# Designed miniproteins, single chains, continued (3): the designs that were tried, part 1

Scores and structures below are computed, not measured.

Each design is a single chain, and the fold is of that chain. pLDDT is the mean over its residues in the fold that is shown.

## One batch from the design tools (miniprotein)

Design m8001
Fold by ESMFold2-Fast:
Structure m8001 (fold): chain A 88 residues (1-88)
Amino acid sequence: GGTREQLEAGLKALEEAVERLEAAKTQEEAAAAVEEAVERMREAGVGGDIIGALESLVEALRKGYVSVEEAAEGVREAVENLRENLKS
């Protein structure tokens, strides 16, 4: 995994994405929120499956395969997984 500092930066990006997703009223607003989180996580040096999962979520949102509510749930799960990694 990344360093603790990289994981903490990634966690902050995902937590902000959850707030944006809860405020989003369209699929495109939701996709933009997740896409910004991906960019911030890349800048922080967080890599691996988390970024890949979020990129897949952006595509699913833009294609209408998932709802904004389902996307918010997915990002909250990613937040919890990152918090568990920080505790370990």
Scores: mean pLDDT 80

Design m8002
Fold by ESMFold2-Fast:
Structure m8002 (fold): chain A 76 residues (1-76)
Amino acid sequence: MMTTTTVEDHSDVTRTYGGVTYTVESVRITTDDDGNVLRIELTFRSEDGRTGTATSEGRTTREEAERLKRSMLSHA
């Protein structure tokens, strides 16, 4: 099976967690040949330069994956 990974820049999105502000550095989406999403990985960078990652794994439809991606981004 061939997979495709797309990297998106969402640096305009911020997330506050525990009083620390994180900016989304990248979103990595891995898709199979049938158009289903297999993995979504968000990388966050804090204002002090640290990074963190949030990952969702599991085969799902493109529509459900877009909804999940929006949910992960909306906790800013």
Scores: mean pLDDT 74

Design m8003
Fold by ESMFold2-Fast:
Structure m8003 (fold): chain A 71 residues (1-71)
Amino acid sequence: MSEEEVERELERLLSTEDPETARILREAASVASHEGRSALVRALRSMRAAGIEVTPEMARTMARALRRLEA
């Protein structure tokens, strides 16, 4: 998945999320690598496919996981 595809898909996925969830994940994505953003897109797609609603608490957990991946 290209950087442009990741950015477009991430924004599409976040546009239907809770505003606080979207804010947390956009903030995490803005400092993440291309690999980190790609992983976030895959995680969000997986959650949507499973019918899981991403809460702000889950978003904070995902943001921490992204930071660990970048460490």
Scores: mean pLDDT 79

Design m8004
Fold by ESMFold2-Fast:
Structure m8004 (fold): chain A 71 residues (1-71)
Amino acid sequence: MDKEVLELEVEAALHLMAASISLQIGDLESAKEHLKKAAKYLEEAAKLAEGEERERFENALKKVKEEIEKL
């Protein structure tokens, strides 16, 4: 994995963890903001990645977008 792609994946993961914590405590506003940031990082990672790795990021992005729509 390219260092750039790895850094974007880590940033996305950190925001997904923050969103999960926010949802658990009922902070829907913070959860939505963290999910939006995670989506941005996943979209950028998907643009830089290829093959199976790109598909993984695209699938993660779809799930994050679905979660945002539920809030």
Scores: mean pLDDT 85

Design m8005
Fold by ESMFold2-Fast:
Structure m8005 (fold): chain A 84 residues (1-84)
Amino acid sequence: MEKNIQIEIDTSMQLIDLGVKLIEALRKGDLEEARKLMEQMVELELETYKTLNPDMTDEQIEELRKKLEEQGEEILKKNKELVS
């Protein structure tokens, strides 16, 4: 249980760092860099989720991936509209 808390903290810190870089990329209009950062965030979330929930099926993990990717695309789309 304590190891899981440390994994969650480490993941949260990495996500904050990636999130800051994502905001900077979006402010610069670098949509390619923003997309790469979002992909890294999705993979980090999925790996953490798999580690914390080893009983989850591959289908459940893929559904989570799809949801996270759709959320990322919505953020990119919304930010593109704000700078146009």
Scores: mean pLDDT 77

Design m8006
Fold by ESMFold2-Fast:
Structure m8006 (fold): chain A 88 residues (1-88)
Amino acid sequence: MTPVDRLRQAGDLLLKVLETGDAIKDRDKYADLYREAERLMTEIMMELAGESLEKYEELVSLMATDPKKFAEELKKLLEERIAKLEKK
């Protein structure tokens, strides 16, 4: 399994949780992946805050007001991070 594969799995799990709440079947089996997903979210958010405080504030507001749209924006940031990693 490549780092890119693991990052995609963690990202997909995170997005699924944000969209559907309790939709994760066999949650215990994916406990480590869920923990990695939370860490990934934090890293992406902190990186965004360093690049654009305005965009970070917008995303934080979406997290509280529209979790689905937050998930969509987070997915875009995740895909960008994967693209950068694939080049290496």
Scores: mean pLDDT 68

Design m8007
Fold by ESMFold2-Fast:
Order: sequence, then structure tokens, then C-alpha cells
Structure m8007 (fold): chain A 99 residues (1-99)
Amino acid sequence: EKKEKAKKHYEELLKSDNPGVQAMAYAGLGRIYHEEGKYDEAIKWYEKALKLFEEIGDKVGVATAYRLLAQVYRDKGDLETAEEYEKKADEIFKEIGLK
């Protein structure tokens, strides 16, 4: 019930003509699959969010998507890939002036 309502909410956001809203919806769908333990599906949605944030030049969105990918790979047991994505997120946050 709660997950179905959340999925419907994000599916509705995907109808937005605002690519930032669409990218947030992709990340939201990824979180739902991640919480269900469906890591490969979560990765797919997070990668869609990442690509869209890159296309619109949203550096904060890109860094956030990298952290979400790091978390799902860590939960999947792929610690090497998780570390690579965490490093990419940290490099972007450093670039945009986070001290």
C-alpha cells in the first residue's frame, strides 16, 4: 500500500516537462526498489537519474546520484564499485565549494 502510493507519486512526477523533477522521480523510484532489496532495478533508476542530472548540468544532483549508487552497490556487496562512486561524489562536492 505505502510503496504502491509512493510509486504512483513518482510515476506522476515523470509526466513533468521539468527534467530536474523527472530526475528526482527516477531517484525516488530507485529508492523504492533499493528498500525492496531489488538492487539491480535500483541501480537502473539511479543511473537514469544520474544521466538526466548530467544532461541539465545539476552538479548537486550528479553528486547525490553518485552517492545513491555507492549506497546500493555497498548493500549489494560490491564494495569496490561503491568506493568508486563515493569518490566521484566527493570530488564533485569539493569542486562546488563544500569545505
Scores: mean pLDDT 84

Design m8008
Fold by ESMFold2-Fast:
Structure m8008 (fold): chain A 62 residues (1-62)
Amino acid sequence: SLEEQVNSTLENGLQVGKGIAKALGEKGPVEVKVEVKGDQATVTVTIGDFKFTTTGPVSGLS
């Protein structure tokens, strides 16, 4: 389901974000957000003061 794909993306994003935070020496919180609008999904990863945003098709969340 879409909800399962979103949850999987959130978990994988947190794991990757924590790895990047460790590599950068960042001690701030790691936050992952997934926003769905129609057939598009926007994934935002925040690591301390760094923010990364990517938009793509919902099918790409798997």
Scores: mean pLDDT 72

Design m8009
Fold by ESMFold2-Fast:
Structure m8009 (fold): chain A 80 residues (1-80)
Amino acid sequence: DSDFLNRLSNCLKNKGASESLISKFLKAVSETKSDSSSHAIGDLLKYLFSNEQDLNIFISCLKELGEGQTAIFIKNVLGR
């Protein structure tokens, strides 16, 4: 769903997400077309676990886009 990914990317930028978060997110999205996607997703999740500010921005954007279930899942995986 390219519309959702574009809206999520715009929300992250509007809330002041770091260039590192935006770069890792876009890389994870682009690599879903190849067998390396799980590695890029792992790198993104590890980064979010180590950076509370960017994690909170990411979760906030997911909630604003109506993906509350996905936001709860990510918070539970990375926040605990």
Scores: mean pLDDT 71

Design m8010
Fold by ESMFold2-Fast:
Structure m8010 (fold): chain A 79 residues (1-79)
Amino acid sequence: MELSEEEKEKVLKLLNEAFRALDAGDYDTAIEYLKKAKEIASHNPDIKGALENAIKAVEEGNTREATIYLTASALLVIG
């Protein structure tokens, strides 16, 4: 269930790109990065769930909730 170090590095890089895209108002790009992160983290249900919530929040235009779930995802990855 735990991510490998390589998977953690890849996910954190994708989450940083998603944060940058979200801050820029580039919601389609943010969703693409979040979906890529979710595929890598698919075997960790807590991280996957947080990323699914982040994607849904971006799709709904709820930037505040998206930022909360994205931050939660990063904290779960870091451990």
Scores: mean pLDDT 86

Design m8011
Fold by ESMFold2-Fast:
Structure m8011 (fold): chain A 60 residues (1-60)
Amino acid sequence: AATEIAAAGAREIQALPLSEEEKAALLGRLQDAYMRAASAEELRQAVDRLLAEGRALAER
Protein backbone atom coordinates (compact mmCIF):
# COMPACT_ATOMS: atom_id res chain seq x y z
CA ALA A 1 0.00 0.00 0.00
CA ALA A 2 2.61 2.58 1.06
CA THR A 3 4.94 1.53 -1.78
CA GLU A 4 2.10 1.82 -4.32
CA ILE A 5 1.15 5.29 -2.99
CA ALA A 6 4.78 6.46 -3.29
CA ALA A 7 5.13 4.94 -6.78
CA ALA A 8 1.91 6.61 -7.98
CA GLY A 9 3.09 9.94 -6.52
CA ALA A 10 6.46 9.61 -8.26
CA ARG A 11 4.73 8.94 -11.62
CA GLU A 12 2.51 12.03 -11.17
CA ILE A 13 5.52 14.22 -10.29
CA GLN A 14 7.41 12.92 -13.36
CA ALA A 15 4.39 13.82 -15.55
CA LEU A 16 4.35 17.47 -14.39
CA PRO A 17 5.74 20.10 -16.84
CA LEU A 18 8.69 20.94 -14.56
CA SER A 19 12.47 21.01 -15.00
CA GLU A 20 14.44 17.87 -14.10
CA GLU A 21 15.88 19.78 -11.11
CA GLU A 22 12.39 20.70 -9.82
CA LYS A 23 11.21 17.09 -10.30
CA ALA A 24 14.29 15.75 -8.46
CA ALA A 25 13.60 18.09 -5.51
CA LEU A 26 9.96 16.96 -5.27
CA LEU A 27 10.96 13.27 -5.62
CA GLY A 28 13.51 13.69 -2.82
CA ARG A 29 10.80 15.16 -0.58
CA LEU A 30 8.47 12.27 -1.55
CA GLN A 31 11.17 9.74 -0.58
CA ASP A 32 11.61 11.54 2.77
CA ALA A 33 7.83 11.44 3.35
CA TYR A 34 7.73 7.73 2.42
CA MET A 35 10.49 6.92 4.97
CA ARG A 36 8.95 9.05 7.76
CA ALA A 37 5.19 8.49 7.29
CA ALA A 38 3.54 6.77 10.26
CA SER A 39 0.56 5.68 8.12
CA ALA A 40 -0.63 5.28 4.53
CA GLU A 41 -2.99 8.23 5.10
CA GLU A 42 -0.10 10.49 6.21
CA LEU A 43 1.84 9.48 3.07
CA ARG A 44 -1.24 10.16 0.88
CA GLN A 45 -1.53 13.65 2.43
CA ALA A 46 2.18 14.28 1.74
CA VAL A 47 1.79 13.16 -1.91
CA ASP A 48 -1.26 15.44 -2.36
CA ARG A 49 0.68 18.41 -0.90
CA LEU A 50 3.74 17.76 -3.12
CA LEU A 51 1.56 17.47 -6.25
CA ALA A 52 -0.22 20.74 -5.36
CA GLU A 53 3.18 22.47 -4.95
CA GLY A 54 4.41 20.99 -8.25
CA ARG A 55 1.31 22.19 -10.10
CA ALA A 56 1.74 25.68 -8.62
CA LEU A 57 5.38 25.70 -9.83
CA ALA A 58 4.19 24.70 -13.33
CA GLU A 59 1.88 27.78 -13.41
CA ARG A 60 4.76 30.23 -12.55
Scores: mean pLDDT 82

Design m8012
Fold by ESMFold2-Fast:
Structure m8012 (fold): chain A 61 residues (1-61)
Amino acid sequence: SMEELRKEVEKLTEELHKNRENQEESYRIQLEIGLLIAKATADLSEESREMVKKLEERLKG
């Protein structure tokens, strides 16, 4: 029935929204991990110090 189809579409739409939120969360976590690694290696190279700056800028935006 059309009502069954409507409920199925609603369920899929909710699942799609949940997946989008999970992807944004994963991206933020990846940036935070990258920042921690860059900070841990900042004393070893100039490139690591530049990476810290870039990652902090991305986390603020």
Scores: mean pLDDT 75

Design m8013
Fold by ESMFold2-Fast:
Structure m8013 (fold): chain A 70 residues (1-70)
Amino acid sequence: MKRLVHIATPPEQVAAVKAAIEKNGGRILSEKRIGDRVIITAEVPEEAVPALEAELAKIPGTTYSVQELE
C-alpha cells in the first residue's frame, strides 16, 4: 500500500528532500513555500517509508509526518 508523507524543510534542502523521495520510489504531489519553509507532499510505497524517514532525519531542519492513503 502507499503512504502520504508531508515534509517541512528549509529552501536550501529542497533538492536533498526531493532526491530522497525519488530514490525511495516516491512521487511528489505538491510543493508549497510557507514563510521560511517549503512543504512537500509525496506518495511513497509503504515498504519504502522506513528508509525515507531515515534519510529525512539526516537532512538539517527537516520535519515530517506520515499518513495512510485509502
Scores: mean pLDDT 81

Design m8014
Fold by ESMFold2-Fast:
Formats: sequence, structure tokens, C-alpha cells
Structure m8014 (fold): chain A 73 residues (1-73)
Amino acid sequence: AADNHYLKLLEQGGEQAEQAAFILLNESQDPNTQLKAVVQLAKLNKDAAEKIINASTLPADQKAALLAEVAKV
């Protein structure tokens, strides 16, 4: 339920998009939701997407995978 709310905020863009993506990345346990969040943020601001991935509490291998997907945007 909460994941869907933050995904909608991220899709709408604006000032809340970066914060919504960061919440999804750190609080969602679904890898597909985490991937969607960083890719959508990268389409708006690639530097912000890289920043939140590096600031996240995720394991180093998962961070590397997400950064590789952001690089494709």
C-alpha cells in the first residue's frame, strides 16, 4: 500500500519525487519497486538517482546493480 503511494508521487515528479524514491529504496523489500523508483528518478534527474543509491543502506552489490541501470537511462 505505502509503496504504491510513493510510486505515484515519484511518477508525478516535482519536489517530492527524490524523497519518494529514497523512501522506496530504503523501506521497500521488493527489488522491482526499488528498480522502478531509481529508474523513474533517473529520467527526471540522473545525479539525484545516483545520490540516493549511494546514500542508501542497501548492500554494495545491489547498489552497483542499480547504478548500472541508472547509467542506461
Scores: mean pLDDT 79

Design m8015
Fold by ESMFold2-Fast:
Structure m8015 (fold): chain A 98 residues (1-98)
Amino acid sequence: KKAKEIIEEISKKYGTPKILAFHAVKLVSKLLGISLEEAAELLKELAELDDDTENPEKQKEAEKKNKELMEKMSEKMKELTSEELQEFYKEVEEEFKK
């Protein structure tokens, strides 16, 4: 619902292919245990902060938030096997096509 709208906005604004934006949202949602809407909002917020090159404070905030997100995702990725990751990507691709 709302996650689809945010993915569409990210794709249109940043030129990211919809399938890649959808995979990123799904992966963040799965790894952090948050909703698709929350994952989409988080990725949109980070993209908006990174886009403001004229504000050093916003760049610093973006770097801090990206580091925190990457640390959380890294910890969760250690819990996944290669088989689980492959199943995840297959499911995401199937959902996107439906």
Scores: mean pLDDT 72

Design m8016
Fold by ESMFold2-Fast:
Structure m8016 (fold): chain A 97 residues (1-97)
Amino acid sequence: SALEAARARLDEAMAQTKRYLAELTAYNPASKKYGEEVLAGLEEIRAGTDTVAAEQRISKGLAGIAGLTDVESQPLFQAASDAVMQAMTAASNIRAL
């Protein structure tokens, strides 16, 4: 069904986000707290709770990681940011169904 397909896309985007954030934390452990904020916000969006507060938490987490990003980690940060946007889009599509 369309709902099953949308949930599969969300699950994949969440898995990609978790993987890239774990790699960023391995590269710079100072990013761990910001990665945890991003994941908490995505779980709140996934659960369909306060999306405004969740989006602010995600934005704050990504800004924190961006501040720790250097030339070497920039492609990994971009991949993480893209995966977060994919997860948010998939969750929005589920809510629209």
Scores: mean pLDDT 87

Design m8017
Fold by ESMFold2-Fast:
Formats: structure tokens, C-alpha cells, sequence
Structure m8017 (fold): chain A 95 residues (1-95)
């Protein structure tokens, strides 16, 4: 179902945002909660529309590129804010 694939795609974006938040707050790339969320993403992948996700990622990167070129070498907080904006743009494209 297209609706089920879209729901899976949006849930994957939500889980990636939660992983990003945990990594930012804890500084631990391999936090146990991250591993749990990664497993949830793996379980959603068979239902996901990976081509739609790839297209949304490409469009988000295109829209973010002018800002990222100026700010990507910034501190941890700047990179976190850029990644959050990237995920927001991916979600917007999938909606």
C-alpha cells in the first residue's frame, strides 16, 4: 500500500531525528537507545519506499546546500541544527 509505505517513511524520519537528538544530548554515538531505534528502522525497511526516501533526501540536500556550504565546518551545535533542518526538509518532501 502507498499509504503504508508513506507511513513507514515518515516513521523512519522520526526515528532518525530521535537518534540525532540522543547523540547530541549524550555525545554517545553507540548509546543503547540508539541501537534500539536502529533495530526499529531495520524492521520498517521492508515496508518503506526507499526510492521516495532517496528522492526526498536529494531534494533536501539541494535546498540545504547553500546554507551547509557556509556552516558545515561549524561547531557541534551548528552541525546538529543543519541535520535537524535536513530531516525537516526530508519530512516536508514526503508529506
Amino acid sequence: SMAAAREANLRIVELVEEILDIRYETGDINHPKVKELEKEIEELLPQADLEALARAEEEALRRLAPRAERELDGGRETVYELLLEHLRLVREELE
Scores: mean pLDDT 86

Design m8018
Fold by ESMFold2-Fast:
Structure m8018 (fold): chain A 70 residues (1-70)
Amino acid sequence: TVEEKVEEGRKLYKEILDLLEAEKDPEIKAKIQQLLDEFLEKAEENYMDVDKVVELLKETLEKIKALLAE
């Protein structure tokens, strides 16, 4: 349902925020913030498409995790 997708999106967004808050390296933190800002801009363009917003959140989280693995 739309409500289940909204809750999934909230959990993904919180995971991104938790990773941003936990990061101690200012350069990596700035890169995570940039990825989050890019997500927020795309999400604003797609705000009526909950499925698209959730997919953008998943993509953003994957990019952050890839950055942290380097």
Scores: mean pLDDT 83

Design m8019
Fold by ESMFold2-Fast:
Structure m8019 (fold): chain A 76 residues (1-76)
Amino acid sequence: MKESVRELLEKVPGVGEERADRLIAAGLTTYEALEQATVEDLRAAVPDIDDETLAALLKLQIELSVKRLEEAVKRV
């Protein structure tokens, strides 16, 4: 969570720098915005996105949600 959203997006297979820029420009500037993004939001930001890259982005969303849940549970 201490890594920037842009750096995190650039590390996703198939995203790279230009697609990360497109996602940021579409409003995916925070971890919360990225977690709440729909498949339609992702396709609107990157219209030429392939299914493999889309799946990798969805996997990232799940990983962010799991980390948030783990941090919440750790304080019980």
Scores: mean pLDDT 77

Design m8020
Fold by ESMFold2-Fast:
Structure m8020 (fold): chain A 112 residues (1-112)
Amino acid sequence: SELVERARELVKRAKELLERVKKAKTKEELEEALAEIEELLEEVRELQKEAIENKNKEALELVKEALKILLEACKVIIDKSKDDKELLLRAIALILRCIGLLFEIEQELKKL
């Protein structure tokens, strides 16, 4: 399934991002990571919609896995941003988006 392959690629990109975030030492690296998380969350939304429309439980489970990894990346950014209010607030906003999408995915998975 093309949809499952796209979801696996999303998981891979999320894992690679988390590893970069763990190694990040500068504010610029954290800002770049936040921007990439925003892009990946748009891809999550698109894949979630397509997985629901196609009743593809495997793709939806993989999208959920990617979201959990992105949530972890945001938590690492928060820990590294203790003295930067702007980075902290941006990371918190992304955590709230991840939680909302995770809740929606869990409700849809119960219907499949």
Scores: mean pLDDT 89

Design m8021
Fold by ESMFold2-Fast:
Structure m8021 (fold): chain A 65 residues (1-65)
Amino acid sequence: MEEELKELAEKAVKAYKEGNTMEALEYAMRMVKEFGEEKALEALVEAGLSEEVARALVTAAMQLL
């Protein structure tokens, strides 16, 4: 469970840093759907996104679900 969340977060961070915002958003949507908003936000911050960017991705993911 935590391993899957961590992998999704790392993939989202990598996609975002490579400029692939749509791919990062798709991973964020999966994290929110499977683990919830709060856990998705914390995992993204731990994986290397700023809290501001992580919150923006999670908010966008919630709007598209």
Scores: mean pLDDT 82

Design m8022
Fold by ESMFold2-Fast:
Structure m8022 (fold): chain A 93 residues (1-93)
Amino acid sequence: MRRRTEELGRRMVRGVEERDPETLRFLETYLLSRGDLEATAERLGVPVSTVSRRVAGFMEVSGIPREELLEYIMRVLVEEGVRALVEAVEKVT
C-alpha cells in the first residue's frame, strides 16, 4: 500500500515541477474544494480513495505538512497563472 502512495506522490511532485495540466487541474480542484476530499473526487470523477492517496502521497514525497498544503498549492497556481499571462502578452507584442 505505501509504495503506491509514494509513487502517486512522486508523479504529483513531478507534475508540479513540469507544470503538467492534469496535475495542476487536480491541485486547482482540491484548492477550490478547500481541501475537501469528497468534493474534489466528485468534481474530478474519481473515487475518494484516489484523491486521498494522491494528497497523502504528495505530502509524504514533498515533505509539505497538511496545514501548509493549501497555501503551497495556491502559490504554485498563482505563479503558473502569472507565467501564462506574461507568455500570452509576449506572443501579441
Scores: mean pLDDT 78

Design m8023
Fold by ESMFold2-Fast:
Structure m8023 (fold): chain A 82 residues (1-82)
Amino acid sequence: MDEIVAELKKEVTKLAEPYAASFENSTLETASPEQLKVLAEIAELYIEALKRMAEAEPERREELEEMKEKLERLKREIEERL
């Protein structure tokens, strides 16, 4: 069970990183309002997951907080386009 939990934590972090990066330059420019709403919802889910991981793993807090801040910035940018 512990191995599964560890792999899930790695998976969420991996998905959050490329998700945040991919929207910095082009996706937001071409997305429809419906797509932007979905992207904002996904960003919110990743933010919550990263917050929970930072609480569980204080040693990784800086890394996880940095990623959370990037996703929060992305979510605000998406909301500005709605």
Scores: mean pLDDT 67

Design m8024
Fold by ESMFold2-Fast:
Parts: structure tokens; sequence; C-alpha cells
Structure m8024 (fold): chain A 81 residues (1-81)
């Protein structure tokens, strides 16, 4: 699915980055949970919580997750329609 592909791309970008292991774990977990969320609203809540957490420890990782969030939500809306 487009959602799964977009989440996988975001995960690869985060894993290849210079982010801390802690930041990578938070971001990857959020991407996988959002990918499996039944609604775009739940995916947004999952990603927003992770972005808030990441913004306190790794602002660059938070920005990468914000970009991934935009793609995932767009993909979910396209597949929902």
Amino acid sequence: SLVAMTAAMGRREIEASDASAEAKEIAVRALEEARNAPTAEQAREILDRAIEELSKIDPEAAEMLRRAKRGILAAMEAERA
C-alpha cells in the first residue's frame, strides 16, 4: 500500500540519519503504529505524540518525522477515498 511504502521510506531516512538510538526507536515505533492505525485521526495522534517527544531530545529527528507524517496522512486519505 502507499501508506506502507511511505512509512518504510520514512523509517529508512530516520535509520540512516545521525539521530540518537533513542530518537530512532521513538520515530520508528511511531511510524509502524501510524501505518497500522485504522484511521487518519489515530495516525495523526500517534505521530504528534512522537514529534512532541522527539522535539525535546532531537529536533532534527522531530522534523524528519513531521515530513513523514504529511506523507502518511496524505496516503491514508487517498486510500480511504
Scores: mean pLDDT 83

Design m8025
Fold by ESMFold2-Fast:
Structure m8025 (fold): chain A 77 residues (1-77)
Amino acid sequence: MYEDGYKAATDGAEEAAKGSPLGAQAMRDGAIHAKEGKGTEGYQKAREGSLQAEKDKAGATPVNAAARGAFAAYNAD
């Protein structure tokens, strides 16, 4: 569902902010775009942010949660 995907992506992005503020912001932007029906663009931004956050040491789990949440929002039509 839109809200569930957006929430998961946002929560993951906030966890990623501990290691990568820039990556976390990209994930939030992606989640918002996914929720607004720009699913492909939103998912791609969340994915790019998650990769950046992982490189900066946020860890894979919260980063993957953010990307999965944005993708779930995209598919929730």
Scores: mean pLDDT 69

Design m8026
Fold by ESMFold2-Fast:
Structure m8026 (fold): chain A 55 residues (1-55)
Amino acid sequence: SDLYLRIAGHDLGVAPAALRRAVARLRRGGSTREIAEELGISPAQLSGLVRAVTA
């Protein structure tokens, strides 16, 4: 899913490395709302990214 994160990062204006770290934090039980707020995206967008990279 590295390619997916690069594409999604470009679309959302967020660095792919930052998205990768965010997905890892969510998998460890981090707050979706807090992480999405830090990245400047919606919780729904972040949840969609997690679903896409785990599929």
Scores: mean pLDDT 73

Design m8027
Fold by ESMFold2-Fast:
Parts: C-alpha cells; sequence; structure tokens
Structure m8027 (fold): chain A 83 residues (1-83)
C-alpha cells in the first residue's frame, strides 16, 4: 500500500540522514530537504518524481564521498520504482 511504502521510505531517509550527519553535516541538511520534497511527491502519488529526487540525493552523497548514504538512497529509488 501507499502507507507501507511511505513508512519504509521515511525509515530509509532517516537512515541516510543519520549516516550523512556522522560524516558531513552539510550533506545531512541537503538530504533532509530532499527527503521532505520526496515525501511530498509520494503523498501526491508522484512516484516518478520521488524516484528522481532519491537518485539526485544518491548522486549528491557520492559527490561528498559518503557511499553508504548513497546506497540507502538507491534503495529508496528502487522501492519507489517497484511501486
Amino acid sequence: SKEEILKKVKELLDRAVEIAAAHDPTLAEQIRKLGDLLIKAVEKGNFEKAAEIAEYGASLARQHGIDEAAKVLEEVKKLLKEA
């Protein structure tokens, strides 16, 4: 269901922020803001837009050298594409 997807997405986004915050507070802030936009897209049923935001976040995490956060955001993208 959309509610189950939203719950899993929120849990993964929180994990990505935690990982980023341990290494790069600026990246953590950026992921938090992207996560808010992603959640709003999911709530509107726009899973394509939400997946694009997740991919952008993963790319941003890789640019900052935080591959662990990028992998979590790639999991978010995969979940949204399978929805």
Scores: mean pLDDT 87

Design m8028
Fold by ESMFold2-Fast:
Structure m8028 (fold): chain A 75 residues (1-75)
Amino acid sequence: MKEEKARKLAEEGVKAAQNGDLETARKYFLEAAKLLGIDPELAEQVANVLARLMAEGRADADSVYEALKSAASLQ
């Protein structure tokens, strides 16, 4: 199920960001966005924003996944 896989990728991205690996976090968020059918250009923008919010301590796994679902629904 693509939604379950996207959630797991978002969780892996959150773990990477918590370990200070923002580049790996961005890659996981990008793959989650792609699985949810988000346009590639928007997916890159969303992944970058989410990695930054994680670095600032302003997002968690649930908020990341909700943001990805919202971006997917806007297409």
Scores: mean pLDDT 80

Design m8029
Fold by ESMFold2-Fast:
Structure m8029 (fold): chain A 80 residues (1-80)
Amino acid sequence: SELEKQLEELEKEIQELKERLKTADPSDLSTLQQQLEEIDRRWRELGPKVSEIPELHPRLQRLTALGREVGELFVEFLKR
C-alpha cells in the first residue's frame, strides 16, 4: 500500500511537470530541471522494488512511458 501510494504520487508529479513544461517561461528552466531530476531519482529507487511485484508491472510500464514522454518534451523545450 505504501509503495502504491508512492507510485501514485510520482505519476501525479510527472503529469504536473508535463503541464508546466507547456506553459513555462525560460526563467523557469532551472526549477523544472531540478524537479525532473528529483522525479528521475525517485523513479530509480522505486523501479527495482516494483519489478519484484508482478501486479505492479503494468503501472511501472505506464510510468516509464510517461517519463520518457516528459523527457522528450523537455528536450524540445530546451530547443525553444
Scores: mean pLDDT 78

Design m8030
Fold by ESMFold2-Fast:
Structure m8030 (fold): chain A 92 residues (1-92)
Amino acid sequence: SGAELIERAERIVAEARRLLAEVREKQAAGTLTIEEAIGAVLRLIGMEEELRRLLREAKRRGDREAAEALERALAEVRRILDEVVEILRSLP
C-alpha cells in the first residue's frame, strides 16, 4: 500500500538522521575516524538508492501522496549525505 511506502520512507529518514547525529557527536569528541565517515557515506548512498527505487514504484502506481513523501525523504537524505561528505573532507 501507499501507506507502507510512506512508512518505509520515514524509517529511512529516521535512520539517516540517527547516523548524522552519531557522526556529528564523534566529530565533536575528536573520535571520528576516516573509515567510520566513509562507512556513513556508503550507508547514506544505499539509503538514497533505496528511496529512488521506492519513488519509481510510487510513480508507476500513480500514488501521488507516497511519491511526494518519498521525494521529501530523498531530499532530506541527500542533504544529510552532503553534510557527512563535508565532515569527511574536514578530517586530517
Scores: mean pLDDT 91

Design m8031
Fold by ESMFold2-Fast:
Structure m8031 (fold): chain A 96 residues (1-96)
Amino acid sequence: MNMEALKEAIASIKDPELRIRAFLSLNPDEELRRRALEALPTASPELREVLLEIAEASLKLPDEKQVEVATRAAEVVIAQDLEAARELLREVRSAL
């Protein structure tokens, strides 16, 4: 695991939008990551709120689970699927 990259990502989290972007960037799939970041500006306020909660909750999970959640969150953002985002948040919270 690249601990330097993780520390840099955490250090860059200064506002909600940047925090969501940093979280989505934990996804190792470069193409999926780019597509998610391009789709994020078009996300509803409700979807962004759920994504921020997912990002915050996922920080309490082991590194492998954080990557898994970030990948699933990227797919949710691309699909603009609020219900899938809420389901993912429920799964993350139950894993705590």
Scores: mean pLDDT 77

Design m8032
Fold by ESMFold2-Fast:
Structure m8032 (fold): chain A 67 residues (1-67)
Amino acid sequence: MSPEEFARALEAQAEAAAKQMLDMGYSEAEFEELAQQLADWLVSQGVSPELAERVRQALLEAFRRLR
């Protein structure tokens, strides 16, 4: 799987990922930091900044909806 395919899969599965982090006890602030680190890592792997930002936003919106 390419980094871009992985990023697109994360965007599509954002609610599942957010639910798992909630189940692990992460706060919104901790999740925001992790989502930013994930976006930065995706860019380092060659994913476009626009796609990385869409993944970050999808994860944060999903987390906030589940809270």
Scores: mean pLDDT 82

Design m8033
Fold by ESMFold2-Fast:
Structure m8033 (fold): chain A 72 residues (1-72)
Amino acid sequence: SNPVISQAQKIAKPFAQDPNVSVEAKTALDQAMTQLLTQPPASVQEARDILVAHVQPVDPALAEQLGQAFDA
């Protein structure tokens, strides 16, 4: 198992399971996770940047919350 991907999944899980998060934003999270699995990032910071970049054009407020969750 990849510890960086595991950490990213733990941080993203509450957002992926939130009923108030749109289907479009959840799709963006799924696409970001697919990218992490196919091209593993070197750090949790890079995983954060990839997730935020995918979510930002769909839901800017969620992208900010996601970034803050990684920084906590």
Scores: mean pLDDT 86

Design m8034
Fold by ESMFold2-Fast:
Parts: structure tokens; sequence; C-alpha cells
Structure m8034 (fold): chain A 110 residues (1-110)
């Protein structure tokens, strides 16, 4: 695994952990809108770091799409809409994690 691939894996794992914790608090009715926005901003910073280190056009396209969802979540004051967007963000991060896992496994066999 390259230093870039290791850094991308660490960043996506951090983003997954943040979103999973946020989803659990939201489902328990414990997350305020301010807490959701703070967590979304942290995920946005991680996604921006992933974009800065990635040279993969397919990954860059997915990360740009994810940034759009994060911006929508930050712009919304509707709690139901924010909840739907957070679930969609979580699903997209999971897909990115799966993509990186497959990519790294293929590269290590070369």
Amino acid sequence: MSPEEKQLKELVDQALALVSALERRMFAGQASLAEVQAAVRQVQALVQQMLAVSTDPALQARLQQLLGLLQQALASTDRAEVRRLVLQIGAEITMIAMYLHVRFKVREKE
C-alpha cells in the first residue's frame, strides 16, 4: 500500500466513524441541529483532505459528489431533510470505503 493509499484509508475510516456516531445519536433523538452541522463540517474537512491527496479521477468524482451532499446538509434548517442527507452521506462514504478496499487489494497483488 502506498503512503497515499494509507492516508486515504485513514481519512475514510475517520469519516465513517464520525457519520456512524452521528447517525446513532440522531436515531436516539439526541443530536441537535448544531451538533449535526458540527459533525458534517468535520466530515467535509476530511473529504477535502482526501481530494487533496487523491489522483484517481473516479474517486475524485465521488468525493466531489459527496461534497455537494455535505453542502446541502449544512445549508438546510429542516431537521427531516438534514437527517435524510446524513443517511445519504453515510451511504456514499461506505461506497467510497468499499471502492478503496477493492482498489488496494488489486494493487497489492501486482
Scores: mean pLDDT 82

Design m8035
Fold by ESMFold2-Fast:
Structure m8035 (fold): chain A 99 residues (1-99)
Amino acid sequence: EEALEPTPEAIRRFIERLEERLRRLKEEGADEVEIELVETLIEYARALLEQSSRAPEELTEEDRKLGQELLKRLQELYEKAKPEVKKEIEELAREALEE
């Protein structure tokens, strides 16, 4: 019933999987939109991980703005991404949360 935030360990696994994917995409000369989407996802996940290590009282307005800006950028990039790219990212997120 409550929206459970992912654990710090799950976020770290997701970041590791995204970093491996980013390395392969750059080696293969993949689409710039896909590369930028994965890079922005890594930045967003790192921001969430950093914020999860602090007490709620230590979170600033700048932390909120950063999260909102990254999320907006992700939404724009996700809309431009090919359906197969979207599906692969969703599977990476699911695997990180389930393992």
Scores: mean pLDDT 76

